# Designed miniproteins, single chains, continued (3): the designs that were tried, part 77

Each design is a single chain, and the fold is of that chain. pLDDT is the mean over its residues in the fold that is shown.

## One batch from the design tools (miniprotein)

Design m10837
Fold by ESMFold2-Fast:
Formats: sequence, C-alpha cells, structure tokens
Structure m10837 (fold): chain A 64 residues (1-64)
Amino acid sequence: SKEEFLEEIREAARELGLSEEKVKKIVEAVERGLEESLSAREVAKAAGISVGTLRRIIKKANEK
C-alpha cells in the first residue's frame, strides 16, 4: 500500500543517517510525488536532496 511504502521510505532515510526533519520532508515529497505523478527531480527538489540521494533511498526501501 501507499502507507507501507511511505513507512519503508522513512526507515530507509533514517538508516542512511538523515535527520528527522529531513526524513519528514522526504516522506512528504514522496507522498506528493505519488499523488501528483512528479518526476524524481521534482520530488528531490521538494525534499531538498539530490536525485542521487532520492534514488538511494528508494532502492533501500525496495530491498525490504
């Protein structure tokens, strides 16, 4: 589900050592991206991270 995926994104970002404030922004940006079909670049910009960091988070979330 969307909620399960967002929780895995949250855990992946924490495991990569990002701050709780950054993790919160990333989860919010990913949720918006899913709802509005945003590109990875747009989601990364909204979260204040690089596209490379976003891709690493998504890969880690999908490995669970």
Scores: mean pLDDT 84

Design m10838
Fold by ESMFold2-Fast:
Structure m10838 (fold): chain A 72 residues (1-72)
Amino acid sequence: MAEELRQAAARLEALGRELAAKGTPEDQRLAGQYFALATGLRGLVEGASPEEIQAKAKAVLDEYLARAEALE
């Protein structure tokens, strides 16, 4: 189970990087969502608290929202 979650997180991170590389505002927002999901899966595998996972996911979403706004 943990191995499958790690593989899923790696897949989401790869997709997020491909989206981020496209450079459109919409792709930046989608990349942020993919990275936030990957952060959630990694946190579950590592036994992080729900509050820590939520804080890290929010930080990633905020970063990619700011990147999207900078492109508009």
Scores: mean pLDDT 84

Design m10839
Fold by ESMFold2-Fast:
Structure m10839 (fold): chain A 55 residues (1-55)
Amino acid sequence: DVPALVAEYNAARDRAVAEATEQGKKAGLSPEEIERLARQARADVDRAFVDANAA
């Protein structure tokens, strides 16, 4: 079901961003570096869902 897939995608993306942010804070990274990690984590999740669900 497309609605279930969209919900799963949104949850995975939000989780990845939150985890990247927490990891960056624990590593003592700057806000700019944390933002870069969060953007990369989001892009990685986006790509994984596109690749897994490509027609």
Scores: mean pLDDT 79

Design m10840
Fold by ESMFold2-Fast:
Structure m10840 (fold): chain A 68 residues (1-68)
Amino acid sequence: EKIDKKYEELMKELTPEQRALVKELIDAIKNGDYEAAVQALARLREILTPEQYDKVLELINEIIKEKK
């Protein structure tokens, strides 16, 4: 629930292309496809502002914590 709210807030600030890439990253992490997740993170770092990228990292950290 906390993760879903952070995800929705982030997505409201992003373009459709940026949103698709964030979704791809989240799906890759949930599926354990860390190679795809690393590639998506690298692309996001190039297209997002530092502040938006930090929000993505916070979201990932919450997903990882929820799984443990």
Scores: mean pLDDT 77

Design m10841
Fold by ESMFold2-Fast:
Structure m10841 (fold): chain A 95 residues (1-95)
Amino acid sequence: SEIDKLYEELLKIMEELGVSPDLLEAARRVFEALKEEIEKMTPEQRKLFIDRLKSLIEAAKLAKENPELKDQFLRDFANTVRALAERLGLPVPPA
């Protein structure tokens, strides 16, 4: 699906930005848990999710080119993954 391709693109960029293997694995588990909820989304909700994911990918690409943006982007990503993992009852990666 388009969402699967976009998420894999995001994770590849995050790996290139130096995200830890543990955090990448946690992000993959979060996405797998969210897949069932994504499949239940209305067309409007799905479009908003895709648009947000595309915006996040573009932000990640900008962070790759700009070291000042990189550290904040990585902190925000880690915090988001941890918060989603906790909400979904999944193992939470260390801070």
Scores: mean pLDDT 82

Design m10842
Fold by ESMFold2-Fast:
Structure m10842 (fold): chain A 80 residues (1-80)
Amino acid sequence: EAQLRAAEAAAEAARGTDGGAGAAGAGAAAAGAYAGALIGEDPREAALAAGEAAAGAAESGGEGGRRAAERAREAAREAA
């Protein structure tokens, strides 16, 4: 399922504290899009869902989190 794979990618990106939020969002979106394409789902929808999950993790992370979350969302939309 594309959503499950996207969620897994988002969780992996969120665990990587050394990576930037934009990179995490883009990576999650790319993984979601790829998973969606492989199983015939809408890759853009899967990518956006993965990016939103990564953004949520960033947003919870601290004072810079809202800006980081928006960068992750933007990166996800561009990657989709």
Scores: mean pLDDT 61

Design m10844
Fold by ESMFold2-Fast:
Parts: sequence; C-alpha cells; structure tokens
Structure m10844 (fold): chain A 73 residues (1-73)
Amino acid sequence: MKEELRKRAEELEKQADQYESMATALRNAGADLEARDPSAKEAVEQVQKLADTYESMAKKLRDEAEKLRKEIE
C-alpha cells in the first residue's frame, strides 16, 4: 500500500525533524551557557552529549524513512 508506506515515511521524517530541532536547541543552549558562565564546562558537555544522542536518533529515523521511500518508488 503506497499511501501507508508514504504516511509512515512522513511520520518518521517528522520525528527526525523534531529530534534535529531539539538537538539544535540544546547546542544553542550549551553555547549560551558557556558564554554566560565559562566555568560551566561540564554542564555544557552534558548538554552536547544529549544533543549528540538526539542527532543519532534523527539519523536512524531518516534512514528508516528513506528505506520506506525506496519501497514506494
């Protein structure tokens, strides 16, 4: 069912966009924190690690979405 696969791919892409948006927000928050408090390096590193995790999740979701798109093309 092409529509079901397309809908699934769109949902995965939307989730990936959300994780990428969250990762970007975390990176911006980390940069802002470092600028305001240079001694908060460890807190900045934790925020960066969380951003890395969300970017990894987004990549997996995009890979799955692309696989589904291949099925409908």
Scores: mean pLDDT 83

Design m10846
Fold by ESMFold2-Fast:
Structure m10846 (fold): chain A 108 residues (1-108)
Amino acid sequence: PLTPEQVEALKADLRALLERYGVEVPEDASPIELIQLAMDVFDRLTPEELRQFARDLAAIAEKYGLTEAAELFRKAVDLLEQGKPVEEARRYLHEALTLIARAVAEGL
């Protein structure tokens, strides 16, 4: 459901987010590669950093009308705020990014 212009804007927003979290992003990285890099970041962040990263991802998902992905990111934030196991929150984060990857692939 994403237009080509929305895919390019999403790519720019994901790149900026990843760089803000210290990820070295290749200049030619595709939107799908950026999503994979975001998944890799989940395993390296502390629970507090992961909570903020999930909030930032929820805001990006909401901006592009990816409501189901945004809801999954917010669920991960809620689990982390409740002191639930990080592994449980990471499952929702992976599901949300998989939905974004699907929306990007369908828009291409």
Scores: mean pLDDT 84

Design m10847
Fold by ESMFold2-Fast:
Structure m10847 (fold): chain A 81 residues (1-81)
Amino acid sequence: MKFEDTDKAKLYRLGPDGKATELLAEVSYKEAREMLERGEADLAIVLKKTEDGYVALIEVRRDGRVLSFAVFLTEEEAKEL
């Protein structure tokens, strides 16, 4: 699936234990990518609706790199986010 530059992204800071500590911003996916690459955020989550529920794109900044993975979520699971 393709994520658009205008899709909504939530940006988080990660604590020493690797858990999200605070929501930093809700921005476009394009801006979220730029903020991650600049080290202004540690985690970005983009949620996109599909026929069967949602797909979540999760991007994590580690050692100057951005790692990306996608998780399929049901409609119920997406409501918890």
Scores: mean pLDDT 76

Design m10848
Fold by ESMFold2-Fast:
Structure m10848 (fold): chain A 109 residues (1-109)
Amino acid sequence: MKEEEIKKAIKDIEELLKMVEEGVPAEEIEEYVKKKKINEISLFVFQLGQELGLSLEEMKEILEYAIKNGNSLTEQKKIILEKVLKYIKDEKAKKTAEELIKKLEEELK
């Protein structure tokens, strides 16, 4: 995808993480996402990163790779899930992620 889209997506994740570190309430972060039109793929990586304990650098790497290699939002989400699968230690959560990947693959037919 476009270099400008990657730059915007990275900036969006950096801003969201800064708000979390500064202790901004979840409700205010949600309003910020809506007001600033945060990219859907950036929000997806941010949410997964918070759940899995990913570092900012890991989130940026996954996000850049997904945007470069995914031609649609669905394809980008699938790439992100495949990349994060190795970080999921809980077998039940891993199975849920694998089922979601399968569902996204069916949508890409």
Scores: mean pLDDT 77

Design m10849
Fold by ESMFold2-Fast:
Structure m10849 (fold): chain A 67 residues (1-67)
Amino acid sequence: SEELEEIKRELEELLAKAPDMSPEELREVARKVDELARTGSPELHPLLAALSGAIHENLRRKELEAA
């Protein structure tokens, strides 16, 4: 549970930083989210879903800016 709480705190920090991340940083975090979704605790799913959504929104906005 202590280890799980540490992971939750890390994911919450990543979620807060997601809007300001570079595309490279977003892809690194997306890989981490995919891994934790497969191997991690189900208790992480709401945070992983929120973080995945934030990453997708940031990448979408950057694609629109490039067009």
Scores: mean pLDDT 80

Design m10850
Fold by ESMFold2-Fast:
Structure m10850 (fold): chain A 69 residues (1-69)
Amino acid sequence: SMELDAAVLAAELLRAIGVLLEKKGKYEEAVELLERALRLLREEAPEATELIALVEEDLERAKKKLEEA
């Protein structure tokens, strides 16, 4: 559906920006965007299991770096 396609594209974009923010040391902002991506996927595209797993991994990494900062 258009809603599913839009949600996946939005989550991929949020993930990409989140990873970029993490590389810049902006861990709090990275966590916020990655959590938004995860919520969007779980609500609108729960069948996108591979992307969900990747976002969860990125989020866990970003959270660990934020705790170390």
Scores: mean pLDDT 86

Design m10851
Fold by ESMFold2-Fast:
Structure m10851 (fold): chain A 116 residues (1-116)
Amino acid sequence: MIVLTESGGGTFPEGGSVTLTGKISGADISKVLVGWYRQAPGELLREVATIGPDGTVRYSPEVEGRFTISVDTAKNTVYLNMNNLQKEDTATYYFFAYSGELKVLAFGEGVQLTVV
């Protein structure tokens, strides 16, 4: 079973910065697709940033240039560095992992980010 642990939410000022952290257990991070989705009030669940086992990185257009995803394979941990926060970044952020080997898609419980 894949277990995902998230941290780094809270309330932050517009123009500020925060790092969200996602840790995976039950799978090798170098073998899975990992990243973050978010859901803002009244909106659909949307992809934010992903990194594949081949190192391919993808950002949504709304965050490209402001957010950076990185992986620490030794710690089985993914970081989402979020810069120049905007009020539109207010959402619940879900860390996820997809394993083709295990044929599972797992989401964390979600971490709330509020930009004021």
Scores: mean pLDDT 85

Design m10852
Fold by ESMFold2-Fast:
Structure m10852 (fold): chain A 69 residues (1-69)
Amino acid sequence: SPERERLRRLLEEVRAGIRTLLERGEVDEALEQAETIFSSLLDAYRDDPELQALVEEARKEILELAREA
């Protein structure tokens, strides 16, 4: 699906940006940005369970990275 591929690329860009903030020790800023972005994406895809699951999986990855930072 073209939409699924576009979402995957967006999630990779989000992951890279959040990782950069975590590497700088800006954990609170990283978590705030992640929550804002993922809440918006989950709402946008509320009626698409496959895309919503992809967003939720990326959110879990980011929360694990922040926990390790």
Scores: mean pLDDT 84

Design m10853
Fold by ESMFold2-Fast:
Structure m10853 (fold): chain A 70 residues (1-70)
Amino acid sequence: SVEEILERERETFEKGAEELYKKAIDSAKQGNKREAINYGITAALLYAAAGQPEKAREVLEKVDKLIEES
């Protein structure tokens, strides 16, 4: 069904977002600001696509803070 396809797509986006968010944090902590921003923005977009706009916002805020601290 369409509902099953959409659920699978959202799960895929969420898993991708989680992986990219981890990469964004790791990159920020290493001082790789450009990579951190790129991973963070992509993770936020994927969280939003997964129906998690609050998590998308958290990702961007966390990456911004870590970049400022590096």
Scores: mean pLDDT 85

Design m10854
Fold by ESMFold2-Fast:
Structure m10854 (fold): chain A 58 residues (1-58)
Amino acid sequence: SAIEEGALEAAKISEVSAMVAIKELVEAGDLEGARKVIELARELGFERAAAFGEKLLE
């Protein structure tokens, strides 16, 4: 989706942008999109963003 695509691009900008993208996807109910952003954040070394997202998906 356009929202998911935008979130993936935003996540590449900074760790804070990745956290915001994950939060917005979770709030929208797009759990699959949120998991994709979490994995991207982990690949980029944004460990805090990845951990934040994992806690939101509990």
Scores: mean pLDDT 81

Design m10855
Fold by ESMFold2-Fast:
Structure m10855 (fold): chain A 63 residues (1-63)
Amino acid sequence: MEEAQKLMMEGSKYLNQGDYDKAEEYFTKASELGDERATLNLALFYYRQGDFEKAEELIKKIE
């Protein structure tokens, strides 16, 4: 989980800089490592973009 945590921190950094493509990339990588918080952040990211279907699928994955 430490590796996923580092990816999450990078994702948050890029999100704060307005680099949404890199933020999505890093959150996706952290989520793929099984980090539940990264999956939640990725779901919120898609929700804000109006992609409710992707957000819902991610939420169902982590319950």
Scores: mean pLDDT 79

Design m10856
Fold by ESMFold2-Fast:
Structure m10856 (fold): chain A 79 residues (1-79)
Amino acid sequence: MSAEELFEEVRRKVLELIAEAKEYYEKGDYEKAAELLEEAAELLEEFLREHGSLLSEEQRELLERLAEEARKAAELLRK
């Protein structure tokens, strides 16, 4: 699996988790939505730790930003 394939795979999985979180948010299940967003952030952080050196600067920045945004959203929902 190439760095490009790994990036595509993690991006797809994260977008799926975010979409699922949005569905729970719309249903009023904020705890479940927060859990899914935390899972997305953790997945991104793990990927960056293991494969960050294989990514372009732009790709790393994009994933870091997504992880930060997901964590902040989860924290706000879990209040």
Scores: mean pLDDT 82

Design m10857
Fold by ESMFold2-Fast:
Structure m10857 (fold): chain A 75 residues (1-75)
Amino acid sequence: SELEELIERIRKAALERKDPQDANFYVSLAMQAAKTDAQMRKIIEALQKTAEEAEDPRVKESLEKLVAALEKILA
């Protein structure tokens, strides 16, 4: 699906290229593609998983802050 493809792009930007700006760009596209709370939760879970795997502190902190912000929207 389009959402799964965008999640894969986020993961590659964050984990392989270690580019937080590129990762954030794909996150914004994934957020626009999400039509339900379940799809939004899927994005948040993918970001949280990616943050756990990230060794670069800039990438990790960027993703953790984004997860916290998105969870407040769904609360």
Scores: mean pLDDT 85

Design m10858
Fold by ESMFold2-Fast:
Structure m10858 (fold): chain A 57 residues (1-57)
Amino acid sequence: MVEQLKKDLEGEEKALEELKKELEEQKKAGKENVSLYAARNILGVAVDITKELLEKA
């Protein structure tokens, strides 16, 4: 169970890192993507929740 949470956290953190890079490239291209900002915020919350679950496990 803890191993699964660790893998989920690792995947979420990697996805968040890639999403940040994509947002930066979009910004450089003069694009503002509200959906990407929303996705980043949602993913950030998911990371926090997974970390708390892992701490309790």
Scores: mean pLDDT 77

Design m10859
Fold by ESMFold2-Fast:
Structure m10859 (fold): chain A 69 residues (1-69)
Amino acid sequence: KIDEKIEELKKNALNTSIVARILQEAADEGLTPEEREKLGKVAYDIVMNVPKRITKELQKKIEEEKKKK
């Protein structure tokens, strides 16, 4: 549930409109306060900080997923 929102957020990190929409949809879907805070933190980190570190870590995990496949 929340993991899918986070993954979708990271996939569209370069599209601010998508980021805003995902945050709004999360609020509408009635996520728990903890899930909402977690999603908000991820969105903030993507927008406010240099995303290349996140991209590197995310790519590494994607490659691990492909490897086990």
Scores: mean pLDDT 65

Design m10860
Fold by ESMFold2-Fast:
Structure m10860 (fold): chain A 62 residues (1-62)
Amino acid sequence: SLDEKLAELAKKYGLTVSQVRGVLTLIQEGFSREVVVQYLQRDLGLSREEAEELVEELEKLL
């Protein structure tokens, strides 16, 4: 299910489920990949590689 996948991604990247859902919402609202990756690095503390991987996984869910 979507909720199971979001929980799996949250655990993998050291985020909360609500944080991962928030990122999915930014992608759905049409924010560019570059803006979402910058948000993940600066506000959520992910590396660039981790941020890009998470965005790729979330884009597959849309």
Scores: mean pLDDT 89

Design m10861
Fold by ESMFold2-Fast:
Structure m10861 (fold): chain A 60 residues (1-60)
Amino acid sequence: GLREIAEKAAEEIGKQLGVKLSEENIEEIEKAIKEDKEKVINQLKVLGASDEVIKAIEAL
């Protein structure tokens, strides 16, 4: 579901940035996907998210 996708995106971004993303960050990712899915996809591509995560968001 959306929550699991947001958690995976947060985990991948956190690894790229060398930080642990909080529960609040995951909730913000979920809200951002609901509000503007295309914008989130473009931002995640820049941050180096996997094609698997990108496709999962596109399929929502």
Scores: mean pLDDT 81

Design m10862
Fold by ESMFold2-Fast:
Structure m10862 (fold): chain A 55 residues (1-55)
Amino acid sequence: SVEEQIEAVGLEVSRRLQEEDARLEAEGRNTPEARRALAERHIARYEREVAAVEA
């Protein structure tokens, strides 16, 4: 269903966000600017993928 697809998108985006955040910390690159860019990128990705599922 569309609901199941949206849930799957949310879980995938969350998992990727956690991986990218962990990488930034491991590399010592976890600045406020990098974290803001990461959050904005993942919000935009979630919105695009949800819109694609709903289309």
Scores: mean pLDDT 81

Design m10863
Fold by ESMFold2-Fast:
Structure m10863 (fold): chain A 61 residues (1-61)
Amino acid sequence: MEEVEELKKRAVEEMKGKTDSEKALILQRLADELRSLGLSRDEIVAVTVEVANEIFKEEEK
């Protein structure tokens, strides 16, 4: 199933209202989870960038 999509949604929700340092730790944990699922480095980078962009878009409003 779409385990990656579940992890992305969880990371976005967890990052809301957090400091930049806490957000960085959450993104590191997300990257570790994605690596454990067997994703390539390029796929991990793509997913973490998508999550970061979603949070920055929310924070700009």
Scores: mean pLDDT 77

Design m10864
Fold by ESMFold2-Fast:
Structure m10864 (fold): chain A 58 residues (1-58)
Amino acid sequence: SLAEEALRLAEEALAAPTAGEAARLAKQSYDLAVQALKEGIGEELAKEALRLAEKAGG
């Protein structure tokens, strides 16, 4: 699902070896998490992905 993919990307962003890679993965996670919330599917996973993406991206 979009929410599961967003969470996976957020976790990958936190583990990224460079700030640039972390920012790119965090952006992708954020976009997918926002889309999942709009679709109303996997809201808890999407919210967690947003939290982790914010932490990884800044």
Scores: mean pLDDT 81

Design m10865
Fold by ESMFold2-Fast:
Structure m10865 (fold): chain A 78 residues (1-78)
Amino acid sequence: MEKEKKEAEKLIEEGKRLRIEGEAVEGLGRMKGSSLKLDPELKEEGERETEEGRRKGEELRKKGEELIKEAEEKLKEL
């Protein structure tokens, strides 16, 4: 039980890191996209950068949330 608890705690920590990374990726894409949108010629590129950052961030957050959920379910059964 103690070993399984430590493994689950590691998965929660990894999931939390992925969620933070996802938020950072989305934020960076939004900042870059906003900067590009200040130039009318680059508006379309700015929208793509924002959307790509959002999608990559969402994927990382979902992976992190899944890891946390699985680990929490395992901890509840211990």
Scores: mean pLDDT 82

Design m10866
Fold by ESMFold2-Fast:
Structure m10866 (fold): chain A 55 residues (1-55)
Amino acid sequence: SQHQQTQQQLQISQEAVRQGRQMLAQGASKDEVADFIAQQTGLSREDARAVVDAL
C-alpha cells in the first residue's frame, strides 16, 4: 500500500468525531469526549478538546 499515515489518520479522526457526537448526545462531558478522541486519533487532549468544541 502506498497510502500515507495522514490518510489513515483522517479516517480514524472522522470515526472518532462521529462517536464523540453520539457521546455528547448521550450526556457525556466534553472532557470525556476529548479524552476519547485523543485516544482514538493520537491528538493531545488540548487539540482533541478543540475538535469537541467544533462539533
Scores: mean pLDDT 75

Design m10867
Fold by ESMFold2-Fast:
Structure m10867 (fold): chain A 57 residues (1-57)
Amino acid sequence: MSAEELLALARRGRREAEAAGDEEAKRLYTQSIEAAEAGDTDTAWRLLEEAGARPAS
């Protein structure tokens, strides 16, 4: 997955988590975006997977 694709997925996930009121998922997606912007794509991917593994309401 490219950094651009990862950022797009993380930003979408953050918006969905915010709309659902899932503050923990929103936090994880935000940290994923920050890691990707810092060039740490491995950490960004791990955080994205962790956020995505949470149950959606």
Scores: mean pLDDT 77

Design m10868
Fold by ESMFold2-Fast:
Structure m10868 (fold): chain A 103 residues (1-103)
Amino acid sequence: MKEYKVTLEVKGVDARGNIIAKAKVETSDGKKEEFDVYAPLTIEGLEALVEAARKGKPVEFEYEAEDNGEPVRIKVTIFAKPELLDEIERVLADQRAAEAATA
């Protein structure tokens, strides 16, 4: 299985659960790319960010995707500073409340 490594350096989180981050991606061909990310994060992803910020250590998150019909494993390493903990926990609580109201 092909494996892609993604490093997310989280700069902030908005009230809608979108992360503001810098992504560094290393592809199977050895190509390295760096770009700014503004994207929605799942509740599970927000929980991983809370753990990263609380511990002051990177948290690893893996998922499977497809690239041209081939299964690929994407390994994400998330870095968040402890100063972001209160902001991330607030967003996570709001997202959980919204999900519960919809269910």
Scores: mean pLDDT 73

Design m10869
Fold by ESMFold2-Fast:
Structure m10869 (fold): chain A 76 residues (1-76)
Amino acid sequence: MGELARRLAELLERLSELQPEAEKVPEAKKLLIQAGNYLEQAREALKAGDEEAARRYLDQAESLLEQAEKVLEEAK
């Protein structure tokens, strides 16, 4: 529980930091929207006590955030 909740908070912070930069990069913005959807699903899974589903959604969100960061670097 605690580790997954901490991971959710860390990924939400990363999403928030990337959002302003992604406003002008449509490909990165799409990836951040998808990551946000997975983070919302992870939050709901944690509330339901489904730690396995939460971990899977967090893994998907993290992958999408990493892809968005790469797209933003390539857009410079």
Scores: mean pLDDT 85

Design m10870
Fold by ESMFold2-Fast:
Structure m10870 (fold): chain A 58 residues (1-58)
Amino acid sequence: SKRQEIGELMGEIVELLDAKGKTEEAKKIQKEINDLISQGKYDEALELAKKKLEEIKK
């Protein structure tokens, strides 16, 4: 489901940012994605998670 995909991407984002000592940035991203989920904007949440993960990996 989209919720599972978003959860998996958020997990990767948090793990990568925490490894870089960017825990507060990870928390900010989690809040932004969770705010979209709470609004029922799952497509926007998924797109944001993908974009953030790509930016972190580059």
Scores: mean pLDDT 84

Design m10871
Fold by ESMFold2-Fast:
Structure m10871 (fold): chain A 80 residues (1-80)
Amino acid sequence: SAEKEVEENIKKAKEYLEKAKKAREEGNFDEAFKYLNKAEEHLEKAKKANNNKYTPEILELSLEVGVAALETAVLKVLGT
């Protein structure tokens, strides 16, 4: 069902966001960006499965991924 597809993609987005945060903590910023991109891809799939509409959870995770990407970019610039 579309509802299960939304749930599965949200779950994968959360997993990739967690992996991105861990990679960032380890100073592996390029790996962190790869995982953030995968999280964003799964959130886009979740939104598409939900008739191209944000649920509160999809929106909240999209904002979290955006903030994590910005934080990672700042740390990479300051760390070089």
Scores: mean pLDDT 88

Design m10872
Fold by ESMFold2-Fast:
Structure m10872 (fold): chain A 76 residues (1-76)
Amino acid sequence: SMLEGVKRAIEQARELAEAGDYDTTASLLSQLARSLERQGLHEVAELLRKAAEAARAGEDPSPLLEEALRKLEELE
């Protein structure tokens, strides 16, 4: 399903961030946020966009990714 695919992508982004690959994390999250905006998932898209900005600034995006995952669980 779409929500399962989104959750999987966020988990991948978390693993990349934990490995220190913040540039790839930011790129993945920016692409995912744009896709979700087009699908009307505005709150999750905003959280992922903020997480991408945090990663680009060299800040841990994990708190924002946890919020995004929680929002997705609320939609199920």
Scores: mean pLDDT 85

Design m10873
Fold by ESMFold2-Fast:
Structure m10873 (fold): chain A 90 residues (1-90)
Amino acid sequence: MEEAEKLYEKGKYEEAGDLFLSAGVKAFKEGDYEKALEAFEKAIEAYTKALGEDHPKVATALSAKAEVLRKMGDEERARELEERAREILA
């Protein structure tokens, strides 16, 4: 995550978001749900700064975070994020 954080500090928010998203996917596959949540939250923030809150890349990161929350048993928060992602993609 050090590389993604350096890109974020340099104002390269979309590139930082792409690396945070990738880190989140890797952590999720490894079963590290807390690390996956942190990475996807940072991806959402980075993409929102780069592209605006209604961009498809933000929806992708929201859906990824929702999947992690569902694996952790947090169905309510997962549904909220999936609804927001659906609204962006509509």
Scores: mean pLDDT 87

Design m10874
Fold by ESMFold2-Fast:
Structure m10874 (fold): chain A 68 residues (1-68)
Amino acid sequence: MPARDPASSKLAKLKSQMDADKVDEDTIKKKLKDLALELGFDEDVAQKIADAPTAGEVAAVVDEYLRK
């Protein structure tokens, strides 16, 4: 089966959970950027993850970075 990246799943889950909890958008972006940096992503990639409007797009950005 195609392997799902744990970092992609973790970041997408965090985004989905914060959206469900009605956390404000600025806090969501900050939390996603902080987690991406903790997982070893570069600051520019972490910013793209934070700016993603949906959990699916967060996962897509992570997956695209990890293909390199």
Scores: mean pLDDT 76

